# Ledger of designs, part 66: designed miniproteins, single chains, continued (5)

Each design is a single chain, and the fold is of that chain. pLDDT is the mean over its residues in the fold that is shown.

## One batch from the design tools (miniprotein)

Design m18414
Fold by ESMFold2-Fast:
Structure m18414 (fold): chain A 73 residues (1-73)
Amino acid sequence: DLALPPPLSAEQQIAAARALIEEGRKLKEAGDLDHARSHYEAAIRLARRAPADNPEAQRLIAEAEEGLAEIAK
């Protein structure tokens, strides 16, 4: 099989985006809004690299955007 090394596969990018959202939620809960914002923005960027019809990627983007909206208040 023609398996090339990274950049990250779509599955790895989705897993990384999920981890960034989880960390962002913890940072937001702790009141570290600047780092929470950076994590949510990074998660959106990674999830957008997945196919547009990927439901998990779409869910992660929605979750991160909701987190950013909460921080903006």
Scores: mean pLDDT 77

Design m18415
Fold by ESMFold2-Fast:
Structure m18415 (fold): chain A 94 residues (1-94)
Amino acid sequence: MIVLRVRLRHDGREDEAEVEASDEVGIQGIADYAGAAGAEEVVVVARSLVVSPEEKEVEAEVRVKIPADASPAERAEKVREAMREAVELVEAKQ
């Protein structure tokens, strides 16, 4: 199982959320919130949960700076893309 920790920076504030990579509704909700809040930067840390003591924990970080002139929909899409990229990086390491 892969868990995403998402940090959004907007207007001098930082919001943080956690979501499972399989939770499409949760992922879309975070992306929509980022668009509505005017997110300027997103940092996504994806982490594989270790199922057995012998498995190596795998982590990946994706940072995306969002252009100041981006629409709410474009901001949401960039955050969604960052979450997807972080998941793909963790899967590639497993």
Scores: mean pLDDT 81

Design m18416
Fold by ESMFold2-Fast:
Structure m18416 (fold): chain A 96 residues (1-96)
Amino acid sequence: AEEAARRGAEAAARGAEAAARASEEKAAAAGAAAAIAAAGATLDAYIEGGGPEAARRAAEEAARAAEEAAERARNEVQREGALLAARAARGAAEGA
């Protein structure tokens, strides 16, 4: 349960970082992939036995990583991709 939550949070964080670093041509796709990864990570943490608390923690960690990635973005498209991931993760945390 806790290990699944950690793996999910790490995957979501990596997706958010990838979105922030993506080229303008790929930033939207990377942002969408990061948002999906954050949602999936949250769901996986819930299903694998941590329940709402594990899901909430995974989502909160993913949101924090995505917000940090947005601050490091070099252009507006990369920033928007990271913010999309952050919003998805925040929504997942509130829904858990």
Scores: mean pLDDT 65

Design m18417
Fold by ESMFold2-Fast:
Structure m18417 (fold): chain A 95 residues (1-95)
Amino acid sequence: MSKEELELEIEVSLVQMSAAVNKIALDRLLAKENPDKKELEELKESLEETKKRAEELLKKAESLPESPLIKELIEALKETIKEIDELIKRLEEAL
């Protein structure tokens, strides 16, 4: 494992954690009869920033030499981006 691979793994884990926290926040907001529009808009901004970071990391991972870890990280990032897109869609339906 290279230093670059280890650093990427840490950054991917942080992005996945951010997406998971945002999902919990969205589920909590949508459980309310009348979700606060300002809180939904703030959460959308957070999700868009997390997506942008995931896309930047995906581009970086795709530029590195192929290894089993890099393949796993690319798959994890692609899945995380899809999950964020679904969360943004659910949020926009509530706005």
Scores: mean pLDDT 87

Design m18419
Fold by ESMFold2-Fast:
Structure m18419 (fold): chain A 76 residues (1-76)
Amino acid sequence: MEEIARIIAAFVRRQLLEDYGLPEAEAEALAERAARAAAEAILSQPPERAIALLEETAAENPAEAAVLAEVARLLA
């Protein structure tokens, strides 16, 4: 879980800084909370479903595909 949350947090933090212009400290705190919640939601699913959701999200978000593929690999 921690590894998956870390990867998601780095991704969300970048988007909050670049797209929303949040202060760095606030962006980091919010990204950590969002990433932990997302990791818990993903890991509460059966592994096949969690991987399928990550692959579907990657297909819809090509810029995020590399990060989402890494998370899927950690679940396999």
Scores: mean pLDDT 69

Design m18421
Fold by ESMFold2-Fast:
Structure m18421 (fold): chain A 64 residues (1-64)
Amino acid sequence: SLEREIIEALVLMAIGVARAIGDDETAERMRARLEAGDWEGLARLLEEELGLKELARKVRELGE
């Protein structure tokens, strides 16, 4: 769906921003969870470590 494509694009942007500021460890953890389809694990990282609550909520919805 379009919503899924937008959510995945936003996660990829978050990964890119983390790399740009030198936080390669967080970028790799996000990438690994995205690649594995670990939506719950990805959402928890986004919410608990990065404070991205709305993106985390939308990512959880992908996992149903």
Scores: mean pLDDT 84

Design m18422
Fold by ESMFold2-Fast:
Structure m18422 (fold): chain A 94 residues (1-94)
Amino acid sequence: DSITQESIEKGSKFDNKKFSDSVMKSSYNGSKVKENKEEINKYINDTVESSENSTNEKKEETSEYMDVGSEYMEKGDIKKSIEYIKKGKEIGEK
């Protein structure tokens, strides 16, 4: 119980920072379209806002989609990264 809640809190905070670091790393060598950066930031903010009002169950699902988004960002597939972030946002809102 306490271990599960600690994992969820750590996962959420870790995912947020890990995702930000992945975005930053991708930007280091790549000329990202400025438009994509603004769009990504909007989805991150929307996802965080939704997560604050979500159940622990939905926070876990959102975290999974954010992790997949981070993986695609590291691969340089910005479009797929955005798609998975959108899915996380949808879950947080529903």
Scores: mean pLDDT 58

Design m18423
Fold by ESMFold2-Fast:
Structure m18423 (fold): chain A 91 residues (1-91)
Amino acid sequence: AEEYLEKGQAALVEGKYEEAIEYFDKAIELAPNSKIGAIAALLRGEALAKLKKYEEAIEDYEKAIEIAESNGDKGLAEIAREKKKEVEEKL
């Protein structure tokens, strides 16, 4: 899970958004209800937003909020809410 999260982050920084999404999908699949899964969902949403797939990005941010809250990670949930709001302004 961690390895795919790191590869996804690297692809995201390089502007390889579709490749980043594939890595984040694998990270979520391996660790869906964990901190890694929440971070992967957040970053997958960011990659989707870069591709202007705003509705899909919002769904991923909502998933990130849900997982972060279930794990007591208020900080990560707040970040995901801010990202969601930013994308909603573009709809």
Scores: mean pLDDT 86

Design m18424
Fold by ESMFold2-Fast:
Structure m18424 (fold): chain A 73 residues (1-73)
Amino acid sequence: MEEEEKEKKEKEAEELREKAIEMASKTAGYMGKGISYRIDGDEEKAEEYLKKAQEYAKEMEELVKKAKELRES
């Protein structure tokens, strides 16, 4: 196994980890706003923000899967 190949995989896995953490933070932020709108009685905005949170959560899961594949290969 070549050392350059190791560095590439470790760097890519770390970049994917950072992006996954960023998506997790965005998910939490949008979820919090969605809950806030629901408490205020704005169900339409609540649905919009919660849907956005789901989209970021899905992106997070894809990034986690890719990071795991790089580490397990």
Scores: mean pLDDT 81

Design m18425
Fold by ESMFold2-Fast:
Parts: sequence; C-alpha cells; structure tokens
Structure m18425 (fold): chain A 64 residues (1-64)
Amino acid sequence: MADKAMEAFARGLTEEEAKKLGIPVEFLKALRQARGRPLTDEERQELVKKLAEILGAVGKPEEL
C-alpha cells in the first residue's frame, strides 16, 4: 500500500512542485527511472523517509 501510494504521488508531482516541496529533481528522476526497474531497498527507504517528511510539511498550513 505505502509503496504504491508513494509511487502514484511522485508520478503526479511535476519537477516544479517537487522543488516547492523541497524534493531534489535528481531524486524524482531516479524514481521515474525505477519505474522501468525495481527500486533497491536503500533507495526505497530514502524515498519513504523524504516523502514522510514532505507529507508532514504539507499537513501544515502555509504561512502567509
């Protein structure tokens, strides 16, 4: 569930949105490339960790 949800989430993100969320574009490219091949356990852990932090930040209202 979590892995599939994260993959779908990242697929929906554009490079511009990734930059706004603080996700490095290089990391997004690695995930897109992983679509053609299985992710390593190390890459998956890093992706989970970063997405968890970003999802936590998104839960907070923007400061205007």
Scores: mean pLDDT 58

Design m18426
Fold by ESMFold2-Fast:
Structure m18426 (fold): chain A 93 residues (1-93)
Amino acid sequence: GFLDTIRELALENPEKTLKGLEELIKENPNDAQTWTAAGEVYYVMKEYEKAIEYYEKAIAIDPNYKEAWKLLAKAYEALGKKEKAKEYEEKAK
């Protein structure tokens, strides 16, 4: 799917992938999927705090976008914040 493709592109060239996603965000700033995809690029770069910021923006746009909650939980787990990760994993249901 779209997020899987973005993850593969981010592994090869995260900066180029992020630039493309930033352009998409400028064209449609209310697309939760595009914000989530940009967060995934930051996650691949191990910039977990920035990934969290982008996932939180996606959730603010669409709180029913379960994939963003799931990825937010994963980013908190990567930071060692296990209790926060558990809270957000529950919201992904």
Scores: mean pLDDT 87

Design m18427
Fold by ESMFold2-Fast:
Structure m18427 (fold): chain A 60 residues (1-60)
Amino acid sequence: MIELVVEMSSLESAIGAALIVIGEDPEAEVKVEGNTVRAVLADTEAGRRAAERMRSLAES
């Protein structure tokens, strides 16, 4: 299980990140609270890709 909490630059970025994560891993549990995105992902190929994408978006 992969658990990530990342702070995005804006609420719009946070929502975008959540949608991208769900698109990569539809079974992911994602919550958006202001600029913060919390995701719980399966330790699978899809979950790892979603986690990497979430981290990449947080660095933007």
Scores: mean pLDDT 77

Design m18428
Fold by ESMFold2-Fast:
Structure m18428 (fold): chain A 62 residues (1-62)
Amino acid sequence: SKEEALRNIIDLMVQQVAAGLLSLEEGLKQVETAARRLGFSEEEIKKALEELERKTKEALAK
């Protein structure tokens, strides 16, 4: 499903940013681009970006 695809992209971006392979800004851009391509609404894109930022900051705080 498109929801599963978006979750997989968010998870991948969290892993890449937490590993230092990608900046948070680059990860946010990738998730926004993918969610827009998958046909998510602006509200759903906003929630996806907020989730990526939250999860990445939590991962980096450890």
Scores: mean pLDDT 86

Design m18430
Fold by ESMFold2-Fast:
Parts: C-alpha cells; sequence; structure tokens
Structure m18430 (fold): chain A 80 residues (1-80)
C-alpha cells in the first residue's frame, strides 16, 4: 500500500544518504565504488522489502539497521 511504500522509500533514502555522506567524508575510489554498488543494489532491496513479511515501521527499521551495519562493516574494511 501507499503508506508501506513510503516507509520503504524513506529507509532506502536514509541508506543512500548515509553512504553519500561517507563518500563526501572519505572521498576515495573504494568509497565511490561502494556508493555505486549500493545505488545498484537499492532496487533489489526495494523489491525484497515489498515482498517480505515486514509490513510495519518496526520491521522496516530492523531491515534498515541490518543494512546500515553491513555498510559500516564494508566501510571499515575499505579504511583498513
Amino acid sequence: DEEREKLIEEVLEEIKEKVKELLEKYNTPKMKALYEEVEKGLPVVRERMKNSSYNDEEGLEEIKEILLLAIDEAVEEILK
């Protein structure tokens, strides 16, 4: 429904903005590659969220935290 789609887009936008901020902060070729990978992955994540059993704010927030953790781990590896 419209409300669920709005929540999904808000989560995806937050993830994209987080990676964009990290790219602006660190400005390396590896960070740029991560940003591009995230952008390419966002449509897949959107489809998975739409088809998941998560249908409320708490469930979508949990998915967001998992994705942000994965991004943080990728950034940590890049910055080593």
Scores: mean pLDDT 75

Design m18431
Fold by ESMFold2-Fast:
Structure m18431 (fold): chain A 55 residues (1-55)
Amino acid sequence: MSMELQAKQYLQLGKEYYAKGDYQKAAEHYRKALQLKPDLGEAQKNLGEALRKLQ
């Protein structure tokens, strides 16, 4: 449960950084979410989008 909550918190922080245009920090937080929950599809998709913005 704690790991799921932490993964969701990192996912939320990643979304906040992405909304601010800080794709590097967004990607870092999405990676932390995936470290806790590797099969978290939303974080996988959002990480891909952030990395595409960084090119």
Scores: mean pLDDT 84

Design m18432
Fold by ESMFold2-Fast:
Structure m18432 (fold): chain A 90 residues (1-90)
Amino acid sequence: KEKELKQLYKEMLFLADALISAARYLGRDEHAERVEELKKKLQEAYKNKDYDKMIEITRELIRIAEDMGLDELARQLRSVLEKLEKVKKS
């Protein structure tokens, strides 16, 4: 459970950074700032082992990716969400 959560956390950080870079490149600075804020909340949620908060943040990242038309990043985030939900149940 702990090892799986740590790997998912690292994957979420990577995808958040990818979203920030894509948003900046597309001139969507407000979206980039929102993802940076969510990244900070994700780091806090991980320290607290707050699965529900990590799930909530991942869903927000998916919505931002979809709003920007970043379908591949949205798909990768949905894969992480499914794995995170399974780890919570285990």
Scores: mean pLDDT 86

Design m18433
Fold by ESMFold2-Fast:
Parts: structure tokens; sequence; C-alpha cells
Structure m18433 (fold): chain A 60 residues (1-60)
């Protein structure tokens, strides 16, 4: 389920500027575990960064 969910995550982060794992999971009707796993992959690729409050943001 990587591609569709990944694109949804990136779209929401672009539109909102930041979002938490729980917010992304709710909006995309996905498991928080799956969203968290994809965010970790995106962070390792330099596409997103984790903020101190646990929310995520796009890296430019």
Amino acid sequence: KGTELTLGILKLLRERGRASVSELARELNASPKTVSELLKILESLGLVEREEDGSYRLVK
C-alpha cells in the first residue's frame, strides 16, 4: 500500500505544513503503524523531518 498512502501523506503535509501520525492516519483512513513506518522511510530519504512535538513536516 506504499505508493497511494505515501502520496496522500506528502499531499497532506504540503497542504497543512505539518501533521502528526494520528492526524495522517485519521485523514487517510490508515493504520497509525503503517503511517509511522512510511514516515520513517520518508525521513530517512530526507523528504520529511520530525519536529519535537512528534509532528512531521516536508523538507522543502
Scores: mean pLDDT 81

Design m18434
Fold by ESMFold2-Fast:
Formats: C-alpha cells, sequence, structure tokens
Structure m18434 (fold): chain A 85 residues (1-85)
C-alpha cells in the first residue's frame, strides 16, 4: 500500500528537508504567513535540535490547511485515473 505515514523526522536534516518543501509550496501560494511560521520552526529545530517535537507542533497547525489542499489535489488526480468505466 502506498501509504506515506507523515514522516516524523528523526534527524535535524530530515526535518529541514520537510520544512523546505513547505516553504516552497507556501511561496507558490504567496502565503507569507505560512512561510514565516515554517521559517521560525526551522530556526527552532536548529536551536533545540529536537525536530520531532517542533515538527509535530508545526505540522499540527499547518497540516490542517495544507493537507486539505494536498488531499484535494490527490483526490482530483485519483478521480481522473479511476474514471475507468
Amino acid sequence: APYKVAPVPETVEEALEVLEKEIERAKKRNDEETVKLVEEAKEEVKKTKDPKKVYRKLVSRITAEKLRKIGDEIDEEIEEREEEE
């Protein structure tokens, strides 16, 4: 099953990679609020070196909004591919 468990970053490097992707997506939306929040979380990861704790707090706040868009895009693509009647 192609289920991608939300990657709980075990290392600082993994957390930074996920946060960078969120920044890129937020920039495409011109969503300065999200970019700022993610950048602050990125700094906190570097400072605390506890990526899973910082990541979970940030993901919980942003995931609800971002997951809705990602889920909508995935659902739309699945619907197009599954329209085989």
Scores: mean pLDDT 63

Design m18435
Fold by ESMFold2-Fast:
Structure m18435 (fold): chain A 105 residues (1-105)
Amino acid sequence: LEGEGLKAFDEGKYEEAVEYYEELLKEEPNNARAWNNLGSAYLKLGKYEEAIEYYEKALAIEPNNHVAWTNLGEAYAKLGKEEEAKAYYEKALAIDPDNEKAKAL
């Protein structure tokens, strides 16, 4: 299912990616990567509040996930919350200074 979710996401089929990750998370509720990927699918669908919720679930499992911190910052920036976005990008950079996406923001 995880590989199928990634394929759907890469093909721009974000609604299908959501379905795959939701099914995976019923069996693996502590899969931080799946929570982060579910958040990213919701982000692509313009559902920023839902994306934030799922990135927060990923970070509750893996607090040092710099990708999830960067994605959380992007979701807050999409909501116009620039100060919160900046704080999350700084968090990502503290974990991985080579995070190119966080550096650009």
Scores: mean pLDDT 83

Design m18436
Fold by ESMFold2-Fast:
Structure m18436 (fold): chain A 97 residues (1-97)
Amino acid sequence: DKAEELAKLLMAAQVMLEQGNDEGAAELLEPVLNASLDERLKMKEVGNEVVEKYSTPEERRRYHAEVLEEMARRMEEEGKEDHARVLREGAERLRNA
């Protein structure tokens, strides 16, 4: 699902920005910024589904950590090891909170 993929990219980009990796954030955000209004509305629906499915803050943090680990593997496969490291550190912080 493209909307789900865009939502995951947005979550990963937020972690990049929090760590001062503006280049990594910009790269991940490019498909999101080019998304149609319909795609953005579907992304909002995905976000609402996550909140409904993961009813506690602990469950949501766990889900977010899983998304960051998935994105880190993708970055590593693309040779972007520094980006992968930032995302894995973000996932570890979410799991340990």
Scores: mean pLDDT 78

Design m18437
Fold by ESMFold2-Fast:
Structure m18437 (fold): chain A 75 residues (1-75)
Amino acid sequence: SVEERIREVEEEAERAAEEAKTLDPETQKKAAEALLQQAELARRLAEEAEAAGDLESAEVYRKLAEAAEEAAKEL
């Protein structure tokens, strides 16, 4: 389901952030930058999906962006 897909994405982002916390500050900064870049891409994909009438995919992309942004804040 869409809900399960969103949950998996959120869990993956959280695990990536936890792993990055064990790294040096420079590597953490690069990880945070990569997560923010992924969030920007996900928000654009959400906008495109919404314009195409694919509301389910739009919601998944929005949740992916939110998860990536929250993961970046943890770093």
Scores: mean pLDDT 79

Design m18438
Fold by ESMFold2-Fast:
Structure m18438 (fold): chain A 92 residues (1-92)
Amino acid sequence: ASDTIGLLLEAVRLATAAGGSVSVKIEGDKVTVTLTKASEEAIKLAQEAAKTAEKQGLKASVEVKGDTVTVTLEGLSPVAQTALALGVIGLA
């Protein structure tokens, strides 16, 4: 089974490699990751991450506006939230 964080970080890596930007917002148990210049492959990875999260009992959503992707995850542990945020910072 694919890890939600791993799939989402791969989407971030592809978007930033294309010259896009990434932002992460943490509000309680809710994490929102926004990517710009996301390719179709990056969008697909973000959607797969959200579906994987939902299969694991988390609440997840993906919003696509052109080449901008917003992924929202709810119910991540504080450790998982920190790992995601640090992974995103390391790729930006």
Scores: mean pLDDT 79

Design m18439
Fold by ESMFold2-Fast:
Structure m18439 (fold): chain A 112 residues (1-112)
Amino acid sequence: AGAEAEAEHAARAAALLARAAAVAAEDPERGEEERLRAEAVARVGPRIALVKGQADAQAAKEAAAARAELADDPAAAAERVAEIRAKAAADAEAQIEALVEEAAAEARAAAA
């Protein structure tokens, strides 16, 4: 649900900001980098949602194809679907990480 996704995103952003504050106590430069990263996550939220949506749609398509191919073997179908979803989640996480790093670098350049 949309409200649940928004709450999850807000909670993640808040957790990253809290981590940045904790890191800043030991390493102010690293803490500032973590803070800019947390702000980047909040700013690129709509792009993160798009990446997740595209990954979920692609995984659903591949899962449907795998289930059709393995219709006579439900156990093998379940294992293949789990592999497809795990790969899609990992690929999406890598793309999100790259988006956040780009946005954090832009914020860092703007702050300089």
Scores: mean pLDDT 78

Design m18440
Fold by ESMFold2-Fast:
Structure m18440 (fold): chain A 55 residues (1-55)
Amino acid sequence: SNLEKLEEEREELKREIEELEKTGDMSDPITLARYTVLKAGLDFLEERIKKLKEE
């Protein structure tokens, strides 16, 4: 189902964010930009999952 796919994508994004938080150099503009994009993507996915659960 779409919900299951989105939940799986959310867990993948969480793992990527955690990896960047552990190993990433946030003083590097490219790393910081990637982190920012991943965090925004996670927020968007969580909002979509919430809306689907309300249907």
Scores: mean pLDDT 81

Design m18442
Fold by ESMFold2-Fast:
Structure m18442 (fold): chain A 69 residues (1-69)
Amino acid sequence: VPESDLEAEILASLAAMLLQLQKLYPEKRKREDLERAIELARRAIELSTDPGTIEYARRIVEEAEELLR
């Protein structure tokens, strides 16, 4: 459904932006912000029917989880 795919793209973009802020400003990095990025990206995976969006969101989850270690 188009609304679901659009929502997924928006969520993946928001997750990517949040993740980038954590990478650009490590001294201001917050665990809850990384967890939020993972939540947004996982929601995008659930809503998307587009393989490209799913793959993009999966990479965001993987990178955010790596930063939580």
Scores: mean pLDDT 82

Design m18443
Fold by ESMFold2-Fast:
Structure m18443 (fold): chain A 91 residues (1-91)
Amino acid sequence: SSFRDFAKKLLRRASRKIVETAEEKGLDPFKIELRLEAIDEENKTITLRIVAESEELAELAKEEVKRAFEELKKEENRPDVKLEIEVEIRP
């Protein structure tokens, strides 16, 4: 479905941006994991989970996910899509 394609594009773009930003800051991107936790097609809600070794890494990932989501919403004219982000700190 086009909604599932949107979720896949979001995951790919956010993952790429997280790696880029972490590397630019001299941080280890392997200490951050981004997971697609759930897709709710009826409510047009995508749930992503961030697993990170520190709060600082989690915040970096969260900001890149939000940025990628807003950019992709505009590019694909999907204003009704919702994003939920879950954060887990695993040192």
Scores: mean pLDDT 89

Design m18444
Fold by ESMFold2-Fast:
Structure m18444 (fold): chain A 55 residues (1-55)
Amino acid sequence: SEEKRKIMREQFLEVARELLERGASKEDIDAFIKVAEKYLGKETAEEIRKLVEEH
């Protein structure tokens, strides 16, 4: 459902923020972005990339 997808997107963004705060490696961040793209699409993956660029 659309609602379930929105919840998953928010969860992925929260995990991305936590990874950045923990100082995860670029390789780990890139791997996470690929997983996000696979399950939630390019738009969500680009949102995570922007979050990484602004950190």
Scores: mean pLDDT 83

Design m18445
Fold by ESMFold2-Fast:
Structure m18445 (fold): chain A 74 residues (1-74)
Amino acid sequence: APPAVLPQIRTDPSLSPRDRALALLETLIALETDPAVRAQLEAIRAQLEAGRISPEEAVARALQLLSRAHRRRA
């Protein structure tokens, strides 16, 4: 059994909206196989970390990007 526990995105009320959005973006980046989509997700995460966008805006942009990208998978 692995000795380390990886952080999981769950409904943890102790996390701030910003920390939850950052964790969500990190998970989406790790799961994304398209390098162009991954680069755009990383740009959104960087803007959120820099305080350039709100956590809600970051999540909305990431979900919109993934919805468009996944429509092109045959």
Scores: mean pLDDT 73

Design m18446
Fold by ESMFold2-Fast:
Structure m18446 (fold): chain A 80 residues (1-80)
Amino acid sequence: SVEEAAEKARQVALEGGATPEQADEIARHSKELAEALKAGDVDKANEALTRLSRVAQQAGPNGAEIALKITSAAIEAAEK
């Protein structure tokens, strides 16, 4: 579900070295991404992905891997 994707996103971010504040922000944008994808709103999905990627990049050297894992989970959640 969208909520499960957001929870996973927060967990992945924390494991990747994000601060609690960054992890919460990543989880929020992951939820926005999954909701936009489920609605078929490509523009909102791209906006959420851009915000997600930026915060993930600031979280540390694993930012790209964090963003990829979270994006994949959001896509899977949107397909249900």
Scores: mean pLDDT 80

Design m18447
Fold by ESMFold2-Fast:
Structure m18447 (fold): chain A 60 residues (1-60)
Amino acid sequence: MERVYRTINELLKAGKTDSAQRLIDLVDQLNEAIKAGDEEKAKELQEELEREVERAEEEL
């Protein structure tokens, strides 16, 4: 999660608000899935978040 928050912060500093918001939304969805005990959904969201972080890092 530290890598995700660092990427969000860098995107915000670069003015890439839409990309930052996408990562924030995925983090929120992941946290909701974890809280609900939906391990399979949480795993899917974690994998999607990891792909989106890598994509966002390429934009920086």
Scores: mean pLDDT 82

Design m18448
Fold by ESMFold2-Fast:
Structure m18448 (fold): chain A 68 residues (1-68)
Amino acid sequence: MKVTVKVLSEDEVVLETDKDATLILPDGTKIKLDGSITLSTLNLILGKLEVDGKSYYVNTLDVEIVYL
């Protein structure tokens, strides 16, 4: 799975995945990803990504970081 993070500012990023995934926020909120989502940097760092029945902490994934 390819994961890309585009940095908009210190507090905002865009998360993109090449596969359908569900983002699980630290408060337990689940968000289905249809390509990309804009979220806070803190929610990205503390969040989990669920793909094909497996959960990964986003901060442990091999992420391509792009500065805009």
Scores: mean pLDDT 77

Design m18449
Fold by ESMFold2-Fast:
Structure m18449 (fold): chain A 58 residues (1-58)
Amino acid sequence: AAPLPPLSEEEKKLLEEGKRLLEENPEDVEKVARGIGLILRAIGEAWERYFAARKAAA
């Protein structure tokens, strides 16, 4: 399995906030959806930054 690219401090904050929303309000569908959105955003931004860096290094 390909490892996840390293997360920036901002991306880590998005991940932790998303996890917090899921843990504090697992029964609240709107908060769960928001939490999932933050997690996916953090991962997506990390991948975009990783590929941009690789393209710049080529």
Scores: mean pLDDT 76

